# Designed miniproteins, single chains, part 85

Each design is a single chain, and the fold is of that chain. pLDDT is the mean over its residues in the fold that is shown.

## One batch from the design tools (miniprotein)

Design m2965
Fold by ESMFold2-Fast:
Structure m2965 (fold): chain A 103 residues (1-103)
Amino acid sequence: MVEDFKESLKDAENMTVEEFRETLARLEAGRATLEEHKAKALAAAKSEAEKQEIEKKYEEAKNTVPRVVEIVIEWLETGNKEEAIRKLAEILGFSEEEIEELL
């Protein structure tokens, strides 16, 4: 999911608003699948260490994705790419320059 999202962001600067909305809908649909995959991974885990690694990985993806979606919606509504880059940098723990490279 996070890697798929990075690929979507790389194309964002060349996308129309309509194409970006389609990407957003796909990311929202992916959230439900992520919860199901997390449940299966946890059920298959044989050690506490493995369970903690799974929980950390899915928690990062799950908690980051909703915030990113909110920022993208705000960007689509306002047209303010600079503000979106700033907020994404803060949430993802990257510099504004690193986020700009992804967009």
Scores: mean pLDDT 66

Design m2966
Fold by ESMFold2-Fast:
Structure m2966 (fold): chain A 67 residues (1-67)
Amino acid sequence: SAALRARHVAAVSAYLAENARAGREANTDPAVVAGELGLSVEDADYALRNIDAAALSREVAPLLAGA
């Protein structure tokens, strides 16, 4: 479902942000991400390929709030 896919994108995005905050280089191999988050490799790959859309949405949100 679209809602489940959005949750996967959010989970992978949070994982990458957490590794960045901890000063760790995030591994973007779908198999590694899937293992760390308890996702299928296909779901992790989908999420990784769709993070740019979620990141763009977050960048635009402050501009809309200030309008």
Scores: mean pLDDT 69

Design m2967
Fold by ESMFold2-Fast:
Order: structure tokens, then C-alpha cells, then sequence
Structure m2967 (fold): chain A 60 residues (1-60)
């Protein structure tokens, strides 16, 4: 599917942080609300681009 601006930001941060980032860390680094970051992450999960392991999102 199409990515919004937050999903693009999440993708870039996760590409630079291969160890993974939590939703709270993504929210802080993007200066975006938890709700907006959750939507961006959901778009990437639907596209098969990220996985969640031990509370941290990583690129697949």
C-alpha cells in the first residue's frame, strides 16, 4: 500500500537502527504522536516491511 509521511520516517529510522526501536522511541525521534506513529507502523506491517520482536520494531 501507499506509505504516509510518518511511515516513511519510521522506515528510515528502522533502516538506520537495525537493532530495532520501540514505539516510544519512534515517537520521540519523529516528534510525532503515538497514534500517528502507530498508523505508520501499521502501514509498514501490512506491507510486510517490519516485524515486532520483544517490544521493538525491526525491518524485515
Amino acid sequence: GRLDDIAVGVYILLSENPEGLSLAELSRRLQASRAAVSRGVALLEKAGKVTLEDGRYRLR
Scores: mean pLDDT 82

Design m2968
Fold by ESMFold2-Fast:
Structure m2968 (fold): chain A 70 residues (1-70)
Amino acid sequence: SMEAQDRAQNERLARLLVERARRGDFEGVDLMLATAAGIGYTDEARAAREAVERGDLEEFEREARRLAES
């Protein structure tokens, strides 16, 4: 279904965001969050970016997973 495909894509996005942040690739994280905001995930992208700015990786992972649930 379309919902299953959207969920799979969002889960992939969340996984890549978490992997990049864990590697310290915050430039890659910022680029991906800007892309998410451009396709309608503006609030989730902002929350994730703010968590990274605070150094709160647990909150960042939580917000990234919310993208997968959207």
Scores: mean pLDDT 68

Design m2969
Fold by ESMFold2-Fast:
Structure m2969 (fold): chain A 68 residues (1-68)
Amino acid sequence: MPTVGQRLAANFEALGALQAQDPDNPLAREAARLLSEFVEASLAGASEEELQRIVDRTEALLAEARAQ
C-alpha cells in the first residue's frame, strides 16, 4: 500500500499533467488548492489521519477531472 507521501507525490504528478494540458481547468485548480491545504495543515501540526483525508479528497478530484 502506498504511503501518504507517495500518494501526495502521485497527486502532484497528476496535477502537473492536467495543468500542462488545461491550466484553466477548475478541477485542476481545486486540486492545487487542496495540495496547498496539505502543506499548511502539515505545518500547523495536523494528524496523519487529517493529512490522509486531504490526500483522499485530492485523489478523488483528480480522478473526476480525468474522467471528463
Scores: mean pLDDT 77

Design m2970
Fold by ESMFold2-Fast:
Structure m2970 (fold): chain A 77 residues (1-77)
Amino acid sequence: NDDLIDYLKKYFSRPTLYGMAYLLALELGDKELAKELSKYVNPGISLSEIRSEIERLKEKFGVSDEELLKAILEVLK
């Protein structure tokens, strides 16, 4: 989803993207990915605020947790 990827690149910082990817990996049960991503999560980031951003993005673009995680990982490359 090019529109979602472009939006993520324009409006989100890398620390916020890592936080979102981390929470999505946890919710999807991908413990190995969550562990790898945890190294890049800023300890000062509000995970509750990031969860709210995830829900807004899912509603805005009509995507699942899996689709949103895939788009975030493409941006983080």
Scores: mean pLDDT 86

Design m2971
Fold by ESMFold2-Fast:
Structure m2971 (fold): chain A 72 residues (1-72)
Amino acid sequence: GGETIGVVTDDGRAVLVGPDAPLADGETRRGNYVDLATGEQGSGTATLRGDTVEVVGDDGRVLRGRVSRRLT
């Protein structure tokens, strides 16, 4: 199973990120995301850098934020 990461974006929104497997520091994985403010769902890649996650959606949308919670 994958991981679920709670992220607070740079603009203060809450996003759930679900990589297809647990992210290690410096790692990029495919997965899904949900923007909890809008209900928007998407797929893309997530990259972990310390306590920061960057999501690049398949639609070209970019989300960055800090990790608030991780569930494996």
Scores: mean pLDDT 81

Design m2972
Fold by ESMFold2-Fast:
Structure m2972 (fold): chain A 67 residues (1-67)
Amino acid sequence: GEGEEIYKKEEELMKEQAKKYGLPTYEAPTPNEEVREIAREIGEKLRKIGDLIDEAIKEGRAPPPLK
């Protein structure tokens, strides 16, 4: 996946810059394809739920969820 390669190169450059200035680096694990697929499915389901909630609020059928 060239997209992952580009992201990794940019992340490495950012880490080099941060180390040069003595700043903490942001490190995020690169998920494997299985984890990415599961995350994508969860994201799509959450987005669908959000859309349904937004539509219900817009139509006055439900208030926004309480914390």
Scores: mean pLDDT 65

Design m2973
Fold by ESMFold2-Fast:
Formats: structure tokens, sequence, C-alpha cells
Structure m2973 (fold): chain A 109 residues (1-109)
């Protein structure tokens, strides 16, 4: 069903976000060991964690609304577009693409 495709895509996006966060954490730890400025490392860590949190919270709210039959399509689409722009701003183009794909599926409901 369309609902099942949407829930599967939400889980796929969550997995990609977790993979990118882990990859970034490892990169920042390597930079720290190589003598990079600790303040710049902390700034980047906070930026990526904040971006990930915003997107993950949006996905959780959309998933719960779908499961409860209470989905506000207009609100969900607006949030997903905002989340895609956040992902683009952080350089995570694949996550942005998947968020747009999710928005398209919700529009078709």
Amino acid sequence: SMKEKILELIERIREKIKEELERERKRLEELRREGADPAEIEKRRKEIESAAKAILESLEEIEEAIKNGELDKKKALSRLIADALIAIGQGYLEIARLLVELADLIEEM
C-alpha cells in the first residue's frame, strides 16, 4: 500500500541519517587527532547534530500522524521541504533527495 511505502521510506531516511552522523563523527575525531581547532570541530558537531535532530523529529511526527490517521498533508509537505533544504545546506544531497521522494508519496495519498 502507499502507507507501507511511506513508512518504509521514513525508516530508510532514518538509517541514512544515522550512517551520515556516524561518518561525520569519525571524520571529526580524525581531524581532532590531527590537530584541528577544537572550537571548529565542536561547531561542526553541533551543526550536524542539530540538523539531524530537526529532520528526525519531523519524520517521527509524520510517522505518528500517518499511523493515527491524522496526517495534515500541507503541514507535512512544508516540513519535508524545509528538512530537504536543511540537508542540502549541510551537503547531504542523498538525504534531501529521499525527503523530496517522501513528500511526493505523501502528496499522492
Scores: mean pLDDT 89

Design m2974
Fold by ESMFold2-Fast:
Structure m2974 (fold): chain A 94 residues (1-94)
Amino acid sequence: MKIQTSLSSSGTFSDDQITLARQALSLALQTYDDGLDDGLSNTDMGSRMQQAISDFLRQNNWDATITTTVSGNTITLTITSNGSTITLTLNIVP
């Protein structure tokens, strides 16, 4: 399977926060690879990604809210902090 990824931001973030978001996207990809071996649905995969990213950001002293939406083959993870958002998108190409 091929995964297309994107990262977009709306509002104001520091360079350090953008760097953490890029690392979170890499963690989401690793979580997908690990979950693929478990035969997880996209919804279950999104839940694992949300948890992994939440834990990662907390470990790096960033208290942000992470939400997940799944639409068909697209998993979208949204990081929200102080009214600004970073959107991480994983599009699973069959």
Scores: mean pLDDT 82

Design m2975
Fold by ESMFold2-Fast:
Structure m2975 (fold): chain A 93 residues (1-93)
Amino acid sequence: SMQEEQIEKLEKAAEILLKKIDAMTGLSEETKASLEKARKAVEFIKEVAVELLKQGVPLEEALAIAAERARTELGLSQDEVDFVLGHLLKEMK
């Protein structure tokens, strides 16, 4: 179904982004800490958005809600959330 296709795209985008993060080497301690935050944000946004998609929420609205929840529940800045969303959307193209 259309929801299944959107869910598959989002799950695949998150998996690709997490693999790209894991492939980074020779990083400073500060950069590693930032990437661990990004990793948690990717996982959280994916899980929340997938559940919303299953409920029939449109993709862009599901991602916006998931991003807002990541900001409030994980204590992320707007810049950190925008970074993760931008990369997820790019991988879903």
Scores: mean pLDDT 84

Design m2976
Fold by ESMFold2-Fast:
Structure m2976 (fold): chain A 80 residues (1-80)
Amino acid sequence: MPIVTRPLSAEGLAGRAAFDAQRLAKRPDAPPSPQPDDQAIDGSNPAAQEMMEKERRKLFPNETESVDEKYLEGADEVAK
């Protein structure tokens, strides 16, 4: 029997994910999927996106231009 290999297109992949989600929805008390709702985590949520930006800025409270310029100036002087 010939093997017909057809890679999953974007629509095929989305269709399968939708089918799996629909099958899971058919069982209201089904066990949680290892992969949560991608739509819920989607970057379409501005709050989630903004939280990522704030977290990054909180990690670098001194990410001001003054600190960046000092780093670049120091590197330039070393290169000279």
Scores: mean pLDDT 53

Design m2977
Fold by ESMFold2-Fast:
Structure m2977 (fold): chain A 81 residues (1-81)
Amino acid sequence: GALERVADAAAEKLRELGHPEIAEEYRQWLRDAQARGLDPSVALTAAAMRLIADVVEGRITPEAARAFVKAMNAEAEKLGL
């Protein structure tokens, strides 16, 4: 599904940047959101807000967060989201 493809693309970018545990957390959350039938725009907005919290908490770098959002938006655009 669309959210699963977005999740896989964004999570792969986090793995490349040295955050595999956080990558799996976001991938799982977006897959769970898709399984629950959550609106894709709402799910992606919630993921972005969670990502900002993770940056503030020091769990992920701002550079990795920007790369994640860029990958997420690029895949979402390809899917017409």
Scores: mean pLDDT 81

Design m2978
Fold by ESMFold2-Fast:
Structure m2978 (fold): chain A 86 residues (1-86)
Amino acid sequence: MEVGPVQVVTTETDRPLDEVIAAYKAQAAAAGGTVELVDRFEVNGAPVAILKVTLDGRTLYVAIVQRGDPEALEAARARAEKIAAE
């Protein structure tokens, strides 16, 4: 069995982060997985959340930016990649 690399995904939302986090937790639980909030910060007033999703023995890091600009998206991705590498 090959151990796959940890995956990182960056996404934008116009919804409040708490609603998006709750939706990820509900969807992961329905699929037999788990979601943990690993980090939460702001870039240029745009709220950012980094989630750790575990499903079917795989780990995925999701960086969510609420109404982010390109700088907020880049910072969110870099932070998620750094956490995934630890």
Scores: mean pLDDT 78

Design m2979
Fold by ESMFold2-Fast:
Structure m2979 (fold): chain A 63 residues (1-63)
Amino acid sequence: DVLSALAYIQAAVAKIAGDTEAHRELERAAQYLDEGKVDESIEHLKRAAELGAAGAKTLAEQL
């Protein structure tokens, strides 16, 4: 469910303290999901996961 995935990404973004690259990648992923661009969202989630956002890896695997 895309709406469920979007809500989960927004919750993950809210937990990141400070202006980090992982935070930016999660914001981009959320924006792409809001536009229906699932493939682009997955790429940004993978980048966020590589930067330490473990929740992003699980979400990318579900999309």
Scores: mean pLDDT 72

Design m2980
Fold by ESMFold2-Fast:
Structure m2980 (fold): chain A 107 residues (1-107)
Amino acid sequence: SEIEEFLLSLYEKAKETDDKGEKLAGLLVGAILGLLNNEEIEELVKLINSMETENVISVLNSIKDFLIKNNLKIPKQGIEQLEYIKKNLKDEKVKEVIDEIIKELGE
């Protein structure tokens, strides 16, 4: 699927980029697909906790919009990774947005 290839390409770019926004987007996509290893999960948690709330929410909403437009649901393994990430976040607003995404798009 072209959509699946696009999502995987974002995740792969996260491994090579020094741009925080690109790294956040790719690691969030990896988490949504349930593909992150433990090291990547910890990297994503640290990245979210180090970034400005509005920037994190903007990236989350962009991913949410893309998933909705393409009629994509978050698989069970992705829900499990997002729930773990959510528990380790410091910002309640970011946790609320992740919770809403899980409720709306979770399988």
Scores: mean pLDDT 88

Design m2981
Fold by ESMFold2-Fast:
Structure m2981 (fold): chain A 97 residues (1-97)
Amino acid sequence: KIRELLEKAKRNLLKGADITAEISEDPQAVYQKAVAAMMLILSALTAYDLGDRETAIEALENAKKIVEELRKIASPEAQKYFDEALKYIDEAIELLR
C-alpha cells in the first residue's frame, strides 16, 4: 500500500508541476522544487524498505512542505493535482505510524 500511495503521489506531483511550469515565468524553479519533493519521496521509499519508518515519515513531511509551496503558486487546475499528491503522502504517513 505505501509504495502504491507514493507512486500515485509522484504521478500527481509531476502533473501539477508540468501545468504550473507551462504558465510560470520561471519553469526551472518549478521543476527544481518538484524534483526535490520527488527525491524526498524516493528517500522515504528507501527508508521504508530498510525498516526505518521514522526516517521515512520525516522525508515525507519534508516532501509535503515543498508540495505546499508549489501549491501556493499553482493555478486551480494544478492545485487539484498537488492536493491529490498531499492526500497520498498523508495516507502513507498514517500507514507508517
Scores: mean pLDDT 88

Design m2982
Fold by ESMFold2-Fast:
Structure m2982 (fold): chain A 80 residues (1-80)
Amino acid sequence: MSEKLTKELEALAQEASKAGAPDSVLNLIGKAIQYARDGNLEEASKYAEEASKQAEKAGFTDISQKLKQLSKQAKEAYKK
């Protein structure tokens, strides 16, 4: 789970960067990636959720929805 989540977050970070997302969103995704790599799925989920909220405020709805989904996946993995 943590490796798959990390790869999905890395792919989304590239997509967000190419779409011109603000540095605030990119920095939060970067923190989510770091925590996912460390196996800290609880913190990875929290940072992905914050990145989702910032992306939505910036008008990047598709990126926001993908981040929200990855946050939910991290929470499910942490629960199990």
Scores: mean pLDDT 83

Design m2983
Fold by ESMFold2-Fast:
Structure m2983 (fold): chain A 72 residues (1-72)
Amino acid sequence: MEIGEKMVKKLREKKMDEKLIKALEIYLSESGPEAIAKAQELLKDYKLSEEEKEILEEVVEEMKPEAEAAAA
């Protein structure tokens, strides 16, 4: 399972808004190993609610060790 796919799965498990998840799926599924960086960029560009921003930030933090291991 690619990093982007894992991130989308974690976002769904944390009950992020379905509309936002669908937007992120298209975006992150194409990002591959860049999924972490693109998710962080979305935190800056998207008008996320405070809860949505927190969920995305938590998922990014959870994925950082796996992304670093894959890059090493």
Scores: mean pLDDT 67

Design m2984
Fold by ESMFold2-Fast:
Structure m2984 (fold): chain A 93 residues (1-93)
Amino acid sequence: MEEAIELLKKAIELLEEVAKTSKNPRAQYLARAAINAAEMALEAVKQGKKDTAIRYLEEAIDAVREILSIDPGNEKAREALELFQKALELLKK
């Protein structure tokens, strides 16, 4: 699970930049919501709570998808989505 943890940490860093640099208040809110969900997923992974981690990670993915519907050109949000999807695949194995 070390690989999933590293992917989640990197995605959180990217979303922190999205929250700081986005000019759209809804995108800023969604970035913070995704960070909170990803932090909960990270904690669940560390505790071996796989199903809980998957649920929080799916919430983070949904929030990032909504950011991309508002700002489709947001490279950091797209990168965070890809990292979350890779982490989700690892957790489902």
Scores: mean pLDDT 88

Design m2985
Fold by ESMFold2-Fast:
Structure m2985 (fold): chain A 98 residues (1-98)
Amino acid sequence: EEARLGEEILELVAETAALSYLQVKKEGKLDVEEVERQLREELEALARATGIPLERLEELFERYRRKLEEENLNEEERRELGRELTERGNRLQEELEA
């Protein structure tokens, strides 16, 4: 079950990062290239902290990024997904502390 929780946490992190990237890209107000650079640094830091290969984290992020772009979510749908991801995060944290 701990292995399953670890996988769910990684997928949650990847999906959250993908949603954040999509929001920045859709708004067009921020330097997307700088955001992509910061995202890469965050994924590299997570890989070092967890011991998980960077390629695995990048694959998960790219999978969720493509999925979200294909779904062509509007602003309300993106906001709702953000709420859902937050609730999933809270639940996973509770399971880790149990």
Scores: mean pLDDT 73

Design m2986
Fold by ESMFold2-Fast:
Structure m2986 (fold): chain A 68 residues (1-68)
Amino acid sequence: SEEDRKELAKIAKDRLLENGVDEELAEYLAKAVEEAKTQEELDLLGEGGTLIGQGKVEEGKRLVEEAK
């Protein structure tokens, strides 16, 4: 649901901020999660967020763009 996506977006943003990721980059992922339309898109965004949180920003962003 839309509410579930919004909740996931907040969780993703908070997790990235806790890992020292920039506010702008954390918002970028959160927006993508909130705008996701399918479970497959959410799965790719989850993987992308994990990579960004690990400092693999370019690889993580690639997955975020692939999800769109």
Scores: mean pLDDT 82

Design m2987
Fold by ESMFold2-Fast:
Structure m2987 (fold): chain A 67 residues (1-67)
Amino acid sequence: DFETELLKAIAILAASTGLVAARNAGLPDEVIERFEELRDKAASATTPEEAQAVLDEVLALMREFDA
């Protein structure tokens, strides 16, 4: 289960980093809430596939708003 825990930790870290960056950039509350939701989803993942899917969503959201 190390793979699940590692991917969860990476996803949580990525979502938390995105959340801090969004707050510092003054992005809308809706975007901030999306990063918070992804962080919570990452923490709730029980399989490597679930953790990877959340990580992919975090990275996609970061790319969408880093214009």
Scores: mean pLDDT 82

Design m2988
Fold by ESMFold2-Fast:
Structure m2988 (fold): chain A 68 residues (1-68)
Amino acid sequence: SQNLVAEVNGLIDNYEKDHKVKFTQPAKDAIINSVLNSGDAGIPFEVLEKISVYLQKTGKKEVTKDDV
């Protein structure tokens, strides 16, 4: 739904501000598509936690589609 897409985008925006990282549009689209296909509102939190661990290990500041 449109409301779910807006909620996921809001979570990504908050994550970007908190961690001072940037998501490319293809990375955002990949997360949104995962949520829309499953209907599980928990998925964006799980994906963001996985990305957080990856960014901590690599020191990267940009999240691309390949990182999702």
Scores: mean pLDDT 76

Design m2989
Fold by ESMFold2-Fast:
Structure m2989 (fold): chain A 105 residues (1-105)
Amino acid sequence: SAAQEKQLEKMIKESTNQDLIARLQQLLAQLRSIDRIQQYVRDHPDDPVAQAMAAVLPELQQQVDAQLQQLQALHDFEKKLKKEGKSQQEITKAIAEKQRKAAEA
């Protein structure tokens, strides 16, 4: 959605973590692809290809929503550490550790 694209663009501009920026850019590209598919489906409702694409859109959107929620939580954590006066090195280490713990749980 346009709102999700703006949210991702804002996080990309605000983040100073290179790995997080890369992940946000990848999700933004994926979201733009979904938006293009949604537009094609709206413009071609009787096309069998459009109908097949429409069938997978809810699952793709759910995956985007889940990943956006995860990346937003990491960016909120980054902003919190910046407000606490942590160095960029400390922030990078803390984000990497938070991601590792999430993967282990």
Scores: mean pLDDT 84

Design m2990
Fold by ESMFold2-Fast:
Structure m2990 (fold): chain A 90 residues (1-90)
Amino acid sequence: MEEKEKLVNEAYQQLLLMRSLIQQLKKDVDAGKVTKEKLELYKKNADEIFKRAQKIIEKLSELDPETAKRFQAELDRLKKEYDEVFKKAE
């Protein structure tokens, strides 16, 4: 129970962090403020967040596969949104 709640909270925090990063990237793209250096930093940060979120969801799937499936669907949606925004910035 305690371990499951910890993983749920950790997954939720990674999804919030990713959502925040996507919102900031979208604002920077819309404002024309995106440099190559900023794009490389966004990519590095996004890759690390996705990697951490995926590991947490995999652990959660052993305890609560239904909740893990919902988090995986949201992570996949956020990754698609990130890829679309990043492609516009290139």
Scores: mean pLDDT 85

Design m2991
Fold by ESMFold2-Fast:
Structure m2991 (fold): chain A 55 residues (1-55)
Amino acid sequence: TTIVDASGTGKKAEDLKPIVESLGGRAEVLSETKAKITVPSWLRDEVLRRVEEAL
């Protein structure tokens, strides 16, 4: 489980949810800019890379 903060990127935490879920993970919106991401360890690096690319 990892918390991602989109502050300063112009993106909302809600924008991350479909990306994470499409890759087989789970995302919970904690605030407008923060999302809690839960993924298997083997998928973690790819999901984080995709999220960073989308921000």
Scores: mean pLDDT 73

Design m2992
Fold by ESMFold2-Fast:
Parts: structure tokens; sequence; C-alpha cells
Structure m2992 (fold): chain A 75 residues (1-75)
């Protein structure tokens, strides 16, 4: 899980950038690696959150939750 502050920043970035939303949706639909998705998100989150999400992505259980949360932001 990311901080509420970083989640809000990502939500606003996605809302304000249709091209970012499109790229993230395509990556999720293609089951792209978490590292590839996180690379797109990196400009909008802290370095600490980025490192934390890389660790979370190593756990299959947490990876599923991450993908589901990101899909909700894209709706």
Amino acid sequence: PISEEDRKRLEEAIKNDPELAKRLKELLDQNAPAEEILEELRPYISEESYQHLLEVAKDPLHLGSFRAGLRELLE
C-alpha cells in the first residue's frame, strides 16, 4: 500500500493526463510486470513510496491488491 498522499497525487495525475491513464490501462490489461507499471508512476510518488511498492510487488498477494487499486483509479 502507498501513503494516502501519494495515492491522491496519482489519482490527480491520472485525472489530468488522459495519455497516462491510457498507458496504465494498457499495461494492466496486458498483465505487464509491476516494475514497468511503477516506472510510469514514479514521477508522481515519493522515492520512498516507489521503493516500498517495489518490495510489495514481490509478494503475489499484495501485487493483486496493487493492480486492483490502480484499476479503480482508472475508472
Scores: mean pLDDT 76

Design m2993
Fold by ESMFold2-Fast:
Structure m2993 (fold): chain A 72 residues (1-72)
Amino acid sequence: MDEELRKKATYDMLEFAEKLLEQARTNPALLPAARRYLAGTKIMSKTLPPEEKEEVQRKLRELEAELAKLEA
């Protein structure tokens, strides 16, 4: 039960971070919020089983690269 809730919370945070980052393309004021949610998702991803951890961390690397481009 706790594990499934943690997985769901991690994926929900990842999805929300992605949406914030997409909105940040037109509103740079959202960049700090996107960064915070990506950092939170990264911390939570460390507690996931190996398969889900690899999937989430791969997506995080992609989103972190997009964030870096928007902050440049």
Scores: mean pLDDT 81

Design m2994
Fold by ESMFold2-Fast:
Structure m2994 (fold): chain A 84 residues (1-84)
Amino acid sequence: SDRLAEILRALAELAEAIADGDKEAAEKYFEKLTKLAVEMAQSLGFDPEKTRQALEKEYETLKSMSPEQRREAAREARRAAEAL
C-alpha cells in the first residue's frame, strides 16, 4: 500500500531526526506521521483521538531509546517501506 509505505518512510525520517538531535526536523516529521496515520486510521474506522494518543506514547518511547537503537529502528522502517 502506497499510504503504508509513506507512513513507514515518515517514521524512519522521524527516528533519524531524533537520533541526529534535530528537534525541528523531528517535530515536522512527527506532525507528518501523525496526519498520515490518523487519516489512515479514520478510513479504517478507528478513533482519531485514540490514534493520536497512541502515536504520542510511541514518540515518547522513541525519544527514550539510545541513538543507535533509533538508527536501527529507522533502518527497519525504511526496509519495510521498500518491501511494499
Scores: mean pLDDT 81

Design m2995
Fold by ESMFold2-Fast:
Structure m2995 (fold): chain A 80 residues (1-80)
Amino acid sequence: ERERARAEAEATIRELEEMLKQAKEAGDEKLAEELAQQIGALRSALHEGASIPEIRALIRKARELVKAAKEKLAAAKAAA
């Protein structure tokens, strides 16, 4: 359903924005750039009315990035 895909995309964007804030605070410019790019891609897809499969593919890719970001930031915090 379109509303579910949109709600999931918006939730994913919020999670990406939180990780972007943490990446900037940690000084990880490359991770911050990658997170900002995924936020832009999801926002663009929602504005252009991308198909449900396209939105779901972007959500999946964004969730993998969020997972990697959480692991990387946790490791950086443990090393400090």
Scores: mean pLDDT 81

Design m2996
Fold by ESMFold2-Fast:
Structure m2996 (fold): chain A 86 residues (1-86)
Amino acid sequence: SSALEEGRIAEEIVRMREEARRLEEEGKKNPETAEELFKKAEELYRRADELYASMSESGQQGAETYLAIADAERARLEAEEAARRA
């Protein structure tokens, strides 16, 4: 695959994982819909893993860096929101 295709796949993986985490957090807050939301999150994680497995080794390395940055950014934003409430 071209570097542009690998970049698009990495972006799609991040987007799917972020959506999955959002659904998990929503499920934790809403027990009545938790089962449905957790199932949707699981399917998104599975699809993201399949996309990752389809990438070249160098593409996977790039995706791992991109995913780690996205995870760090999310943690930072969550910490900032918690601090605003203190």
Scores: mean pLDDT 78

Design m2997
Fold by ESMFold2-Fast:
Structure m2997 (fold): chain A 95 residues (1-95)
Amino acid sequence: SEREKTLLLFLTLAALTSFWVAARLKALGKEEEAEKEFETAVRLLRDLAERFASAEEQARIEELLRRLGEALRAGDWEALEEALEELRELALRLA
């Protein structure tokens, strides 16, 4: 339905925003807060993917989430930005 698609889009954008917030917290040296925010975003996106994504799309999302986690822990902002952009493009196609 139209309302379901709108809600899915909103939740997807919220998850993507949470990844960006996690990156900012990491840059500010707030490691624990960054990890907690990242874990919350991961759980939300996995729940959405399980309900709306194909098996192939779910596998790609899991690979991107793995890359995001590694980049965030390493403080690799270039890798983080690239993975976030790929995730954003994929996630918006699900809405």
Scores: mean pLDDT 80

Design m2998
Fold by ESMFold2-Fast:
Order: structure tokens, then C-alpha cells, then sequence
Structure m2998 (fold): chain A 65 residues (1-65)
């Protein structure tokens, strides 16, 4: 699942367990295309904080703004 993969990527980049779990929950509310876009945003991050911020922004965009 893209949501689980994004959470794992966040943890590998140094994001907190809470941040990774929040991202996974957010992604689980999206369709497959939205989840893939968020995963790409996470993978573009250079640090855990940047990846978490990228994930939050991408989830908001996928939800309609």
C-alpha cells in the first residue's frame, strides 16, 4: 500500500513515529492516485522534517486544496 510505504520512507528520513503514523492515516483517506502523489512528495524530501511537511501539503492538495 502506498500509505504504508510513505510512512516507512518518512521513518527512514528521520521523521518521528507520530509524524509517520499521521501521514499514513492521512494517505489512507485518499484514492490510489492521491496516495502515489504523496509518496512522491515524501521521496523528494531531503530530511524527515521536510518529507513530513511535503506529505502534509500533498495530502491537503489531494483533498481539494
Amino acid sequence: MYAERAAEALKKLGASDEGAEAAREGLSTLDEEGQRRVLEAVEAGKSGEEAADNAALAVAEARGG
Scores: mean pLDDT 76

Design m2999
Fold by ESMFold2-Fast:
Structure m2999 (fold): chain A 93 residues (1-93)
Amino acid sequence: MVELSEEQKRLRTEARDRVVDLARQLMAQGMAPSDALTQAVKEAIKELDARRDELTPEQIRARVVGITAGALEVIGDVIDEELARERERRLEE
């Protein structure tokens, strides 16, 4: 197992939180969950690409892992929200 540096752990957490926060903000504004996730991931990748020449390969990898973790978190939340809406529909019918 490869131990992550504290900087790599921080970069992963920051990238994950950025994707989750942006997706949640877009969904709160009325964007569909799949569109919000797509937009959040695109913005995170765009931010990473803009800083590519400033970052080490290890920092780039940490941010990519963070973006992936954030995307998976949002996907889980979207599934839970769809299941909750389906339950409400069945109770109304």
Scores: mean pLDDT 77

